# Designs tried in a protein design run: designed miniproteins, single chains, continued (4). Part 98

Each design is a single chain, and the fold is of that chain. pLDDT is the mean over its residues in the fold that is shown.

## One batch from the design tools (miniprotein)

Design m15409
Fold by ESMFold2-Fast:
Structure m15409 (fold): chain A 111 residues (1-111)
Amino acid sequence: MKVTLRLQVKDANGNWVDVGAVTAESEEELREKVYRMARAALSLAHNAGVDVRISVVTKDGKEIVLAEVPASNRPLSQEELDRRARELAEKIVEKIKSLNVETADLPVAKP
């Protein structure tokens, strides 16, 4: 199993800009990396006030949006961030499993 996930933010012109990517080669790695990415997405949306999405690119070049987190003017506490990140990560992992698709190999940019 190999899955590459992208984290994107919406810029001032309304364009989606890649800000991070992670690759997971096992279900255990997928769960851990999705949780960390979900936590980053929620922090960006709620604490930095930017629209955020998490997507996967399939080997046939299709982009599949797994989650969108709209910008919010309400900051999250650490406890809320942890809870919401777990909920979001679980939904993302289940969606990836339901898609039953191989993802494209993307260069892993470590921000």
Scores: mean pLDDT 78

Design m15410
Fold by ESMFold2-Fast:
Structure m15410 (fold): chain A 90 residues (1-90)
Amino acid sequence: SKEEILEQILNHPLKGDTIHFGDYILVEKVGEKEFLIQALKDTTVKELKDFLGLSEEDKIYKVDMKDNKVEELKDDDKIKAMETVLVELA
């Protein structure tokens, strides 16, 4: 379930191994409420938020090659196959 996926991510160790969830990979948990997700297929921010059971208060960011926040993405923004985004929970 969505709750089980998010709980597994939140209980994952910082800088632990990757976890595969359907069309997404947890690349790394970078903080208590921050983690990097890689899309395996073209998707949208809205589809990723729905998959993870996220709320409007939770934010998704485009990241650079060093995984730094570049830009906050909105629900209709596209995430391309193999692109990594940062998820930040409220």
Scores: mean pLDDT 86

Design m15411
Fold by ESMFold2-Fast:
Structure m15411 (fold): chain A 61 residues (1-61)
Amino acid sequence: MAKENNYKLLKEAGLSDELARKVAEANRDKIFKSLDELKNSTLVIPPGLTKEQAQELLKAL
């Protein structure tokens, strides 16, 4: 499942469970093969992120 695969990669990148799930859901239509591919792609940023969540995402990528 694409969402599950993306979630795993985001967790590996150091994102929290909640943030990794939100980002994976926003990008569910795309499967990334590796963390490098995910970092080099344009991720869809889910709406409603807190400042802390947005900073965590930027720090991980």
Scores: mean pLDDT 73

Design m15412
Fold by ESMFold2-Fast:
Structure m15412 (fold): chain A 91 residues (1-91)
Amino acid sequence: VEELVEEGNRHMALGGEAARAGDYEAAREHYELAIRYYEEALKLDPENLEALENLGLAKVNLYLLDGKVDEALAIARETNERLAELREKLA
């Protein structure tokens, strides 16, 4: 699980670097890879807060690359709600 989250985080960082450089194709590929790694981590550990939070961030960034601000906001709200629910369960 930790290794999958680390790989996801690596691709998130690379995606951010590519987006800042204006390489939106590379940014999209890295965010899509990050999503897959975080989804795999959540299959093994459904209560992994880091994977859940960063999965949401990766999806938000992917929508923002396409200028889909409303979709990005919807994913951010959904992710925050799921995080709040899991934090309450784990407290």
Scores: mean pLDDT 83

Design m15413
Fold by ESMFold2-Fast:
Structure m15413 (fold): chain A 77 residues (1-77)
Amino acid sequence: LSQEVVDAIRELSAAVAGAPKEVQDLVRKAVHHALEGNLDEARRYFEKAAEKLREMGRTEQADRVLAAGDRLIEAVK
């Protein structure tokens, strides 16, 4: 893994810390798809995770997950 991919995964782990298991599971699926090159699927799962966080009123956490997810997708392209 490149340093950019490692850093993006660390940012995602920090961003999703303390989130409900469902959100953590969605981010884990997104990371898996990104590392396999399924970038559209990865983006979809990051968006699902962010939507769940926004439903809980955790908008800043949702934005951090999306930002870190975009960095991971860019790093694996």
Scores: mean pLDDT 86

Design m15414
Fold by ESMFold2-Fast:
Structure m15414 (fold): chain A 71 residues (1-71)
Amino acid sequence: SIREAAEEAVRAVEAGDAEAASAAARRAVGGDEGAGLGALVRRLMEAGDREAAIRAIRGAAEERAKAAAGE
């Protein structure tokens, strides 16, 4: 699920695993938007801004959930 993939991505950020975080973030959203999120998460983690990476993952997952609700 989107939530499970987002939780996996956040867990990877907390562990300092940029590869796992980027991959999980990409899976959580999917498509071009997921690829963009994965790249953003990697850049933020490389910059040492792990809190921004977590916020980006959570924000994108919430936006995806709203889109899935269709309202």
Scores: mean pLDDT 81

Design m15415
Fold by ESMFold2-Fast:
Formats: structure tokens, sequence, C-alpha cells
Structure m15415 (fold): chain A 95 residues (1-95)
């Protein structure tokens, strides 16, 4: 339940704060998956995701580096967690 709460809260916070930004889905997906590996609380995970995305969007070089990192995280993450984040992104965007 904590994993699902982190995913949902992080995705909702990202789509709320960055509603007017064209953020690559791969970046959001990978950064959310990365926070799940850090054993954080829900609030700490949401803060970490938002801080990472703010940093990436402020600096084109960091954006490229974070995208490469996010792609690596997606390749190495358990498929069931990848699917949970993908589903949460689709559901949040449909709302």
Amino acid sequence: SRTEEIIRASVEAVLREFADEDIPETLIHGIVLWTLSLNLSVDEAVDAVLRALRAALANPELLQQYLQFAEQVLREAPPELVELVRRALAEARAA
C-alpha cells in the first residue's frame, strides 16, 4: 500500500505542478521508480520527485542526464513496478 500511495501521490503532484510543462513521460516514470528504491515516506518521495524534476527543467544538461538515468532505472526496475507507475500516469491524465 505504501508503494501504491507513493506512486499515486508523486504522479498527482507532478501533473499538478507541471501542468503547463511538456515533461517526457520516461523522465517522470523513471524518477518515481527511483524514489521507490530509497525507502522514503510518501511525503519524502513526493518531495524528492518534485525536486528532481524542477532541477532537470531548470538545466538542459541535467535534463539529458536525468533522462538517461530514468531510462536505465526503467530497464532495471521490476516489471510489476514499471506497470504500476505507467497505470497511475494514465489514470491521473484521464482525470
Scores: mean pLDDT 85

Design m15416
Fold by ESMFold2-Fast:
Structure m15416 (fold): chain A 100 residues (1-100)
Amino acid sequence: SQDEVLAEALARLQALMREAYARLVAAQKGGASDEEIRALTAEIRAELERLGAELLAQLKAAGASDDVLDYLRIVVGLALAEVEELTALILAGQPLPPAS
């Protein structure tokens, strides 16, 4: 079903976000510089954008509706915003919130 294909896409995005969170936590604990944190954030954002584009292409090829494609675009946008918020906290010397 389209719901199952979307659920698999969301699971892949959540797995990448869990990995991104772990990388940011490790960098913060390791005392990474502001430059290193910004470089890591740029890499994570590029990975999210690449995965988002791949998942959108796969869903479109599978015949997903425009509403489903738009929903995935929103979820990817929220993931990118979360990475920016986590990065801002690290650069401000603030603790990261617990992983979702």
Scores: mean pLDDT 87

Design m15417
Fold by ESMFold2-Fast:
Structure m15417 (fold): chain A 62 residues (1-62)
Amino acid sequence: GGPEEPLDPTTMSPEELAARLRRAGATDIVITPAAPVDGDEVTITFVGPDGATVSISFTYRA
């Protein structure tokens, strides 16, 4: 099932985001940096259930 709360990668912890991505079928999830501070550029790389590698970048908000 979907998450009860909207997925917002700019306000979620890296661990929470990784857990939600795993529930959606993603694997090999890497978040860089693992412990960002407010204003840092965060990159997430993961493999979807179809085997495609996806990378996204966003500005982290604590």
Scores: mean pLDDT 70

Design m15418
Fold by ESMFold2-Fast:
Structure m15418 (fold): chain A 125 residues (1-125)
Amino acid sequence: MDVIEDLRQRVLADPKDREALNLLSGVLFHQKRYLEEEEVLLAVLEKEPNHAYALANLATVLTRLGRYLEAEEKAKEALAIAEQEGDDTAYKYALAVLGVVLFKLGRTDEAEEHFQKAKGVYIPE
């Protein structure tokens, strides 16, 4: 049974299914299939351009690919969308991803500010 193909179909049928998206992204990331994860995330964003979780996941993938400036742009876009929609979980995730990207760029003080903000808005489920 191809779990990845099943998850891909589920995500493309309902791009707002965060459980399916997170599971698919996690499996592809664990297998280091970063280019395939980028393709899936871009397909999601073509259907739902304002998908904060997909943008934050794309920023994570771009960071693993060493594409830090593109990752920063996508993380900032995710952060702005999550803030506008009042999505605390996506907002915290985008802040954490942006912090990692800024750290990779050597912008340590800015990275720490974003990590502290992510900690402050954490609401455990």
Scores: mean pLDDT 79

Design m15419
Fold by ESMFold2-Fast:
Structure m15419 (fold): chain A 101 residues (1-101)
Amino acid sequence: MKEELAERIRAAVESLARTVRYLGEQGADPEFIVEAVRAGADRIVELVEKHVSPETAEKIRKLVDQAVERVEKAIREGNFDEAVKALQEAGDRIAELVLED
């Protein structure tokens, strides 16, 4: 169960990273891309909160909030490589926290 959840999180983050890169390449409005990131992050948190301890859920929420701020800044600066990297690093850390729960 925890391993399957970690894989689902990695898949969701990778999908979000692909969306950010695609929208950036298409010249989409940065605020539209930011809204997509926030929506994706909210779905990941909701998924995790249902399957981990309250303590782990709180750690993941704080990690996601910090990652979203870093990603939003990168998107607004037009640095989509940094945005994708920040998403992938956050996804790996969330997956680790799920497996440690």
Scores: mean pLDDT 86

Design m15420
Fold by ESMFold2-Fast:
Structure m15420 (fold): chain A 94 residues (1-94)
Amino acid sequence: SAEELEKKYNEFLAEVTKLSREAKAKGNGVLTPEQWIELLERVIELAKKLEFPEEVIELFEKAKETLEKTGDIEAAEKLFLQALMALADYVAKQ
C-alpha cells in the first residue's frame, strides 16, 4: 500500500503539473480566478478518486471556495500550496 500510495502521489503531481501548464498556456502565463476554479475542480475530483485524506481534500475545497466568494487568488494559492504540502507530508509518513 505504501508503494501504491507513492505511485498515486506521483501520478497526481504529474496531472496537476499538466493541468497548470495547460491553463497558463491559454492566457498570458497568469491564471484568472475562473481558470483557477476550473483547475481546482479537476484537482479535487482527482484527489477524491485517488482516495487522499479528507484533510488534504478540504484544503483544496477551501481554496476553491475562497476564489468563488472573494476572487482572492493569493489566498487561494496559499491554501492550494498548503494542500500539496499536507499531501507530501502524509505520503512521507506512510
Scores: mean pLDDT 85

Design m15421
Fold by ESMFold2-Fast:
Structure m15421 (fold): chain A 68 residues (1-68)
Amino acid sequence: IEELVKARIKELTGIEATPNSSLETDLGLDSLARVALLRDLGVEVDEETAEKLTTVQAAIDFIKAHRA
């Protein structure tokens, strides 16, 4: 999951993400972009929930918890 998340972020932003990267401030991914990222990785989420996922690690943990 972590490698898939990092690869998808690189495709969207051209930036090599770390788990500590901020999705909005470091990577420029707003709530809509975060919804799209999670959808591409098999997790449906609304904008309100996506806004709570502020770091790459938070997104990874969310995907792991909701794809099992």
Scores: mean pLDDT 77

Design m15422
Fold by ESMFold2-Fast:
Structure m15422 (fold): chain A 82 residues (1-82)
Amino acid sequence: SDEELYERLKELVREALRALEARDAAAYRAVGARIAELVTDERGERLAAEAAREVFEEEAPHLEARVDAEGVLELELIPPPP
């Protein structure tokens, strides 16, 4: 179901966030591949974008996440304070 897919995407986004924070490119690519297996159409892309936005807003205040008018997720890493 869409709800089950959404929750799974949130879990994968949390894993991707951990990889980004660790600067682990291999882990980040592995999570991206798993997301790509689940997200095969525009509906899945919109669910993934919303899941990522929610996770980043709640769990990563140092990352600025936005979804554009086309449903594409854009991320900006806020540098840590000096």
Scores: mean pLDDT 72

Design m15423
Fold by ESMFold2-Fast:
Parts: C-alpha cells; sequence; structure tokens
Structure m15423 (fold): chain A 71 residues (1-71)
C-alpha cells in the first residue's frame, strides 16, 4: 500500500490535473479554484505541522472526488 508521502503526491498531482483540465476547457471558476486551494492548503499545513494522518488523507481524497465532480 502507498505511504502517506506517496498519497500526498498523488492528491496534489490530481488537484493540479483538475485545475489544468478545467482551465483548458474554460471551466475554471473562482469557486472551483477556491475548493482546490482549500484541499491543497489543508494538506500542506498538515505536512508542515507533522500532523499528516491516514484519516486526514481519506478526508482529502473525499474532497478531491467532490472537486472532480464539479469540474
Amino acid sequence: HMSLEEKVREIIGRLGRIEFQAMREGKLTPELLKEIKKVTDKINQAVRDGSLTDELIEEAEKEVKKVEEKA
């Protein structure tokens, strides 16, 4: 199974792909960008604070899925 660091890289990469694709398709709204930033900031803060957990990753993955559904 993936390490926490690998899961973080996957989530950040997925968010970047969502943003890029939405931008190319003219679907990048301020609301979508705000949701992407919210998830990114949450993960980055946990990494800086050393508070990264499997539970936080699971919640972030759920938020990424919702962002994908909006894009």
Scores: mean pLDDT 81

Design m15424
Fold by ESMFold2-Fast:
Structure m15424 (fold): chain A 73 residues (1-73)
Amino acid sequence: MPEVTVTGTGLDANGNELFTKTETVPATEVKAAIDRIKAEAKAAGASSVHIEVQIRGPSGEMLTLEDFTESLD
């Protein structure tokens, strides 16, 4: 199973970057990695988090599987 790269960027209410984290995990752990990154962004005071999930393609390129922004309480 290919390794998956999960990058999260925590943003404040004005869109400024407060937090960034990248984790490389097996595909079965992607949800756990997203949940950890969201928790850490919230702890850093972020109002939203931008999550990008990528794999390495057959020619070595990075392919985006998921790209979304979620509000944090």
Scores: mean pLDDT 81

Design m15425
Fold by ESMFold2-Fast:
Structure m15425 (fold): chain A 60 residues (1-60)
Amino acid sequence: MIVEVELEIIHKASGSKHREVITAKDLKEAEEAIKEYENMVKNSLNSKDFEFKVVSVKVH
């Protein structure tokens, strides 16, 4: 089973949007990957200036 998660990252000050796709073997791994990705961005960037959204989850 393959799970694809589409994320949207918005820089609040500029209005810039970026979409990323994460592939995982199951829903649990997908949720863990989302959490890790969000933590990585928060550690590297000013977290208050960015918004994260889960746009879609597809199960293959």
Scores: mean pLDDT 74

Design m15426
Fold by ESMFold2-Fast:
Structure m15426 (fold): chain A 57 residues (1-57)
Amino acid sequence: DAALENNKAGAAGTLARETDPEIIAAAQAVVDAKTLEEALAAETELSLLLMRRAIDA
């Protein structure tokens, strides 16, 4: 599924360049997702963590 693969590719890019263990764990959850729904749920969590970090920076 192209949508799932594109979602996982984005998370894999984040995983490769990130050093924060909480964000790494969230990105790993997206990469490990078996369905688009699982990937979207994990991506939402990752997005919230990244947005919170940006606001607090």
Scores: mean pLDDT 76

Design m15427
Fold by ESMFold2-Fast:
Structure m15427 (fold): chain A 79 residues (1-79)
Amino acid sequence: STAEFYERLEAEVAALREADPSISDEELARLAAERMIEYLREKGINEFQRELLEELLKSNEPLDVVIERLAEKAREYHE
């Protein structure tokens, strides 16, 4: 589900920041995206989730702002 995706993304971002407090936003986004791709391969990645990962990797915005935008998009798709 979309909610599970964002919950997992937030958890991976938090874990990466805890492991390396000096991590850059760009490196954080890259590593978070890699971990999410691995997670989604186990669950079966769909087109929507692929687009979200591409947006995260290409964004020039701070990672926190990207996560907020992804959360707003998830709320739009609530069932």
Scores: mean pLDDT 67

Design m15428
Fold by ESMFold2-Fast:
Structure m15428 (fold): chain A 83 residues (1-83)
Amino acid sequence: MPVLYRVRIVAEDPLAAQKAAEEALAKTPGVLSFSLRADPEKRTVTGVLAAEDREAARAARDAIGKVPGVTSVELTEVTPAQI
């Protein structure tokens, strides 16, 4: 069952982290779609991620966590009001 997540990444270089995270997510099996935006002033990358299941979401989190300069990765499941 596909699951939607809010993505929050804290990184020393948000623009480089966004690019590397997008490359990592594109190579992660079970990641259906993603949209990320870097904010250099806040040193964050935020967005959304759709995964085929929670195992794919864990793999996505792990992939982002391996990006150099990333200090924090948070995926928050978006609970829809209706399925």
Scores: mean pLDDT 81

Design m15429
Fold by ESMFold2-Fast:
Structure m15429 (fold): chain A 90 residues (1-90)
Amino acid sequence: MEEYKAEALKAIDELKKVAQNDPSLTPEQKERILEAADRVKEAVEKVTDPRTLSAIVRALQLALEHLKRGDYDAAIEILETAVEFAEAAV
């Protein structure tokens, strides 16, 4: 449990860092990533099921990989889907 929460929070922090420091992102894309990151962080802190946490970690890591490749729209969609999934699990 603690391990999955730590990995999720690490991925969230990396997503925020990329969003804040990538000059190629539009202001709208930055806002969407930062809002989704904050929402999933709140949800993750309340999730107790290890399987749900594992799925969230995988989705966040996938979003981060797309974001690092410059596939911003796909990264945002994956991240926003992860938010909806995490919030439904609280």
Scores: mean pLDDT 83

Design m15430
Fold by ESMFold2-Fast:
Structure m15430 (fold): chain A 81 residues (1-81)
Amino acid sequence: SFEELLEEILKLVDELIKDPSKLEEVTERLTEIFKKLSEEERNEALKAIGKHVKEKKASEEQERLVLQAVVRALSEVDRLR
């Protein structure tokens, strides 16, 4: 379900915030999840990621890292469409 996929996305975001060395792994996993989402679900996931990062009080560096992973994942999904 979308709710389960969204939970997995937010867990991956938390994992990346905790360990920046996982950028490549997290980007790859986000790409696979985003491929399964409709455009509406993808938009909702992006909003949830932004809210989650803000609520977690992530540093500017951590927020930038998460944004990098998300942008790379979206680029890969769009390249295949």
Scores: mean pLDDT 85

Design m15431
Fold by ESMFold2-Fast:
Structure m15431 (fold): chain A 75 residues (1-75)
Amino acid sequence: SRQEYLELLEKFKAELEAAIAKHKVPQDVADALLSQLDTLIENVKAGKLSREEAVKQFLAILKAFAEALAAIQRA
């Protein structure tokens, strides 16, 4: 359901915040990732996105986070 998906996104947000702190992600990158996730959560709550569109946006956020971690690892 939409409620189950929202609960999953909120749980992921908590895990993302913990990972940002653990890996010392730069504040500008962290703020951008969290802003994108908050926008996704609000659009899902408002019914503005299909499930397919929401999944696509979520995968884009995951990709951006993975790229940020890779950048830290090579720095």
Scores: mean pLDDT 82

Design m15432
Fold by ESMFold2-Fast:
Structure m15432 (fold): chain A 89 residues (1-89)
Amino acid sequence: SLLELLRQGGIVAVPSVERAEELARQLGRPLLDFGKEYAGSAVHLLLEKDFEKVKGLLPYLRGPLLIVTDNEALIKEVERITGRKVHVL
């Protein structure tokens, strides 16, 4: 499942802190703030409001990209920047 894939590490883009807290509960592990912290095996939180500040870092990251958002434009932009398929939860 996408949740099992996410447990291996990656980045989750979410519209709100409340959605991030729900995902952390489902995963049984904390989310690190992407842009402040990075660890290759961790699950990282990216708030959509911060996307423009950190998008230049995305091509250099390893692990799966998992997007939890209804924002199709954000999904397309991530795929354009990284050249990688985005997984939607």
Scores: mean pLDDT 75

Design m15433
Fold by ESMFold2-Fast:
Structure m15433 (fold): chain A 99 residues (1-99)
Amino acid sequence: SMIEEAQKLIDEGKYEEALDLIEEILKREEVPSEEVTDLLLRLARGAIREENEELLKRIRELLVESKRMDLIERMIKEAEEREDDDLIEFLREVKEEVE
């Protein structure tokens, strides 16, 4: 499945290829699954850890363009449960840009 391939790409550190695949999953207009939410959280966490500003920008653009506030709010809740302050800050900035 596309989700299994995205998980493998993240495990291999191929974050940009994983993001491209996640974008295709979201474009299929399926309700965002718990698995897709986890994949996006893992990508954002990895991008923050690596200080990869280009990847963070692409994740932000994907989330803003998707206009899926439910997904963004779920990601914030998960980041809060993990007490990941950097991830919470990033996601709150993304939420502020969704109009």
Scores: mean pLDDT 84

Design m15434
Fold by ESMFold2-Fast:
Structure m15434 (fold): chain A 60 residues (1-60)
Amino acid sequence: SPELRKELEEVEKRMNEAEQRLRDAIAAGAPKDEVMELAGEVAELTMRYILLLMQIKAEE
Protein backbone atom coordinates (compact mmCIF):
# COMPACT_ATOMS: atom_id res chain seq x y z
CA SER A 1 0.00 0.00 0.00
CA PRO A 2 1.35 3.47 -0.88
CA GLU A 3 -0.15 4.80 2.39
CA LEU A 4 1.64 2.15 4.50
CA ARG A 5 4.94 2.84 2.66
CA LYS A 6 4.65 6.60 3.36
CA GLU A 7 3.87 5.86 7.01
CA LEU A 8 6.89 3.49 7.20
CA GLU A 9 9.17 6.23 5.80
CA GLU A 10 7.83 8.78 8.32
CA VAL A 11 8.22 6.33 11.24
CA GLU A 12 11.79 5.47 10.09
CA LYS A 13 12.65 9.20 10.01
CA ARG A 14 11.17 9.67 13.51
CA MET A 15 13.09 6.61 14.78
CA ASN A 16 16.40 8.01 13.48
CA GLU A 17 15.67 11.41 15.07
CA ALA A 18 14.61 9.82 18.40
CA GLU A 19 17.70 7.55 18.46
CA GLN A 20 19.96 10.57 17.85
CA ARG A 21 18.22 12.54 20.65
CA LEU A 22 18.69 9.58 23.02
CA ARG A 23 22.39 9.27 22.11
CA ASP A 24 22.91 13.03 22.58
CA ALA A 25 21.11 13.00 25.96
CA ILE A 26 23.22 10.06 27.24
CA ALA A 27 26.45 11.73 26.01
CA ALA A 28 25.45 15.00 27.75
CA GLY A 29 24.70 13.22 31.06
CA ALA A 30 20.99 14.11 30.99
CA PRO A 31 18.77 13.23 34.01
CA LYS A 32 17.55 9.62 34.30
CA ASP A 33 13.90 10.67 33.74
CA GLU A 34 14.77 12.39 30.43
CA VAL A 35 16.81 9.37 29.25
CA MET A 36 13.97 6.97 30.17
CA GLU A 37 11.41 9.14 28.32
CA LEU A 38 13.58 9.20 25.17
CA ALA A 39 14.22 5.43 25.44
CA GLY A 40 10.44 4.89 25.64
CA GLU A 41 9.94 6.99 22.50
CA VAL A 42 12.55 4.90 20.62
CA ALA A 43 10.89 1.65 21.80
CA GLU A 44 7.41 2.85 20.70
CA LEU A 45 8.63 3.90 17.24
CA THR A 46 10.57 0.61 16.82
CA MET A 47 7.42 -1.40 17.59
CA ARG A 48 5.36 0.69 15.15
CA TYR A 49 8.04 0.23 12.46
CA ILE A 50 8.02 -3.59 12.90
CA LEU A 51 4.20 -3.74 12.74
CA LEU A 52 4.09 -1.56 9.59
CA LEU A 53 6.84 -3.64 7.95
CA MET A 54 4.87 -6.84 8.69
CA GLN A 55 1.71 -5.32 7.17
CA ILE A 56 3.59 -4.24 4.01
CA LYS A 57 5.21 -7.69 3.60
CA ALA A 58 1.79 -9.36 4.02
CA GLU A 59 0.52 -7.30 1.04
CA GLU A 60 3.41 -8.45 -1.21
Scores: mean pLDDT 86

Design m15435
Fold by ESMFold2-Fast:
Structure m15435 (fold): chain A 68 residues (1-68)
Amino acid sequence: MSDEEKLAQLLEEYYKKVEEAKTVEEIEKIHNETVKQIRELYPGTRLGEFWIKLIEHETKERIEELKK
């Protein structure tokens, strides 16, 4: 499996898990695991940083929705 295919699968799993998560703690856990895996796939790259920032943004939006 290519790194791009691994990233695509990781992102699909992230979005599914975050959608199903009912607590901020669950969302934070999903975020941390996803970011860790992105860092392993793209260590020290601009592409890795881009995806980490995108995931941080998506995570913050989901947490804010859950708090309301």
Scores: mean pLDDT 82

Design m15436
Fold by ESMFold2-Fast:
Structure m15436 (fold): chain A 100 residues (1-100)
Amino acid sequence: SLEEKLIEILYLSNELGMKSASSKALEILRQIGSEEAVKEAERYGPLADGGVFYKNHGFGGMTKRIYDEKIDELIQLLDSTPALHSVKDQSIAEAKAVAS
């Protein structure tokens, strides 16, 4: 479902340091998500709003290959989620900045 996809995007974007995608996914989940989805999303607050997860330099300890694979996976999720297209380029730039 869209809710499951948004929760996955929220989780992965927090891990990868994509704060723009994380914040937008949380915003959408709060607007259209089920009560259960909203509660799951709010477990990241205040973390999704600049907390530990995306200030943690994403996957830090992972190999560059695994990190790049996870970025590609998240890009595919973003591509299939039109509501997040407005933050896609910024989110990719944020993840690459964390990885450098």
Scores: mean pLDDT 68

Design m15437
Fold by ESMFold2-Fast:
Structure m15437 (fold): chain A 68 residues (1-68)
Amino acid sequence: EPSPVERVLARIEELIRRMVERGEPLEDIMMRALEEMHRLARELRLSGEEIDEVWRRVSELLERVHRE
């Protein structure tokens, strides 16, 4: 079974992908990804360390979107 961190990442990756396909502005994608991450962290009861790991990996995804 995927860890809570991997579950959150999978959902955020899917959200980012859908917003990119819809042609949403990068600023909106970033805002929505952060909002969804906080919501899922609360729902799945992530620790501060787990939230930091998700943030780091989401930031890497957003950087890739910006470069494409």
Scores: mean pLDDT 81

Design m15438
Fold by ESMFold2-Fast:
Structure m15438 (fold): chain A 83 residues (1-83)
Amino acid sequence: KRKLLEEGIEKLKEGIKEIERVGREDGSREKPSKLFEESSELFEKAGLPEVSELARKSSIEPPPLGLELGKEALKLGEEALEK
């Protein structure tokens, strides 16, 4: 329901911020990967399997592709929250 979707969006936003830091600092992808995976699980529970799949792909792909996939998942998740 709405709370799971809101949680998924917050985890996804955090993951996007962390993957941007990794791209700038040449750091570990472990933290953003975990955040994207947690977001994917929340979106699946919220009944949004397409958004869940994009978030899961974000956890696997390095920047810049991982960042782009994460941003697309965020856009679709926010659209779902509005409706």
Scores: mean pLDDT 78

Design m15439
Fold by ESMFold2-Fast:
Structure m15439 (fold): chain A 64 residues (1-64)
Amino acid sequence: SALYERALAFFRSLGFSDEEAEALARGIEAHPDGEAVLERLEAAWRDRDVDTFFALLASIATPP
């Protein structure tokens, strides 16, 4: 999906491994508000709000 591709590109740009980036991108795609979560992650990273960034990241990295 376009959301998966956008998330994958974003996480790869941050230096995540291909395996980690793919897992995180799948987490975004599976999330009910995945697009909004990705936008918040992008904004938090841009603003150097590391606390918000890692809190959001944890929400999508939870085991199924």
Scores: mean pLDDT 82

Design m15440
Fold by ESMFold2-Fast:
Structure m15440 (fold): chain A 86 residues (1-86)
Amino acid sequence: MEKDPEVIKEAAKLLGIDPSELTISTETAETIVSLLRKYEEGKISPEAAIFALAVLRAVLLSDKSASPKLVEAIDRKIAELEEEVA
C-alpha cells in the first residue's frame, strides 16, 4: 500500500542512486530502508543483510518493473557487504 514517496527517496539515497531511477513500490522501498538502516545501526549481521538483499533482488528481477540501475545498486551493495563477513 502506498504511504509516502519520501521512503523511495531514502531508499535511493541509501543505495546511492537517483530517486528518479527508482521505479518500485513503497513497500519495496520501505523494506530496503529498514534493512540498510538496521545494518548501519549494527542490529543485524552483514550475513543477514546479504541474505535479505539477495531475496529482494530475486523478487525485483521477477517483477521486471524495477530499474536496471536499482538491481545493479543492490548487487554492488551485496558485494560490499560480503567483504565485511568474517
Scores: mean pLDDT 74

Design m15441
Fold by ESMFold2-Fast:
Structure m15441 (fold): chain A 76 residues (1-76)
Amino acid sequence: MLTAVARSGVAAADAGALAREYAEQVGYPVAVTLVNAAGTARIRVANSPAEAEAKAAELAAELGAGPYTLAVQRLP
């Protein structure tokens, strides 16, 4: 099982679906991190696919303009 997955160049509309996909690859719980073009980072913890998707979408809305770097890391 992967412990972390990251991708750059992520559009705001894609952040939720990709976070869900990556979280399912690494297992739960996960830390979902989004970094915008200005280098501002935000992190949320998710315990399910629905939470990973929702929280990544919320972070994209909070951070404003993309593209983003998305990282999903398995927590102990």
Scores: mean pLDDT 81

Design m15442
Fold by ESMFold2-Fast:
Structure m15442 (fold): chain A 86 residues (1-86)
Amino acid sequence: TAEELIEEAKKLLESDNDFDILKAVRLLRQAVDEGYYEEAIPLLEEALKKSKNPNVKKEIYRVLSHAYRKLGETEKAEQYEKKAKE
């Protein structure tokens, strides 16, 4: 279930390594696609604070843009989309 994706992502975000962070981000993207964007957004923001890798940050920006678009926050979605392209 999407709740299981959220719980697994929380567990992965206890780690500081970019591999676990990226795996969490991929699970959170799936949770967003299943309608759990309100739950996924704060975890994606946590992942962004933990990641030191520019390529991982770009992926997080893409997923945050997607999540905010699903939430109907168009301005935030466009801001993160712009960051993902830079």
Scores: mean pLDDT 86

Design m15443
Fold by ESMFold2-Fast:
Structure m15443 (fold): chain A 66 residues (1-66)
Amino acid sequence: MKAILGTVGLSEEEAKKAAELIKKEGGFDEVIVVKAETVEEASEKGLALSKETGAPVTGAGAKSLE
C-alpha cells in the first residue's frame, strides 16, 4: 500500500529519512514525497495524489500539512 508524505521546510535528506521511517514503521510498500513551499500547496498536492492513488496523506519534520 502506498502513502503520501507532504513536507514543508525539510531538506532533501530530511524528507527522504522521514519517508523511509514511514515506509518501515507504517508497513507501506512505497511512500510518495510531496515537497512544497507552503502548507496550503503541500495540502493541495497531497490531497490530489490521495484522490488519484487512494493513498493516505501524512506530514513530517519541521512543518506539516496543517
Scores: mean pLDDT 70

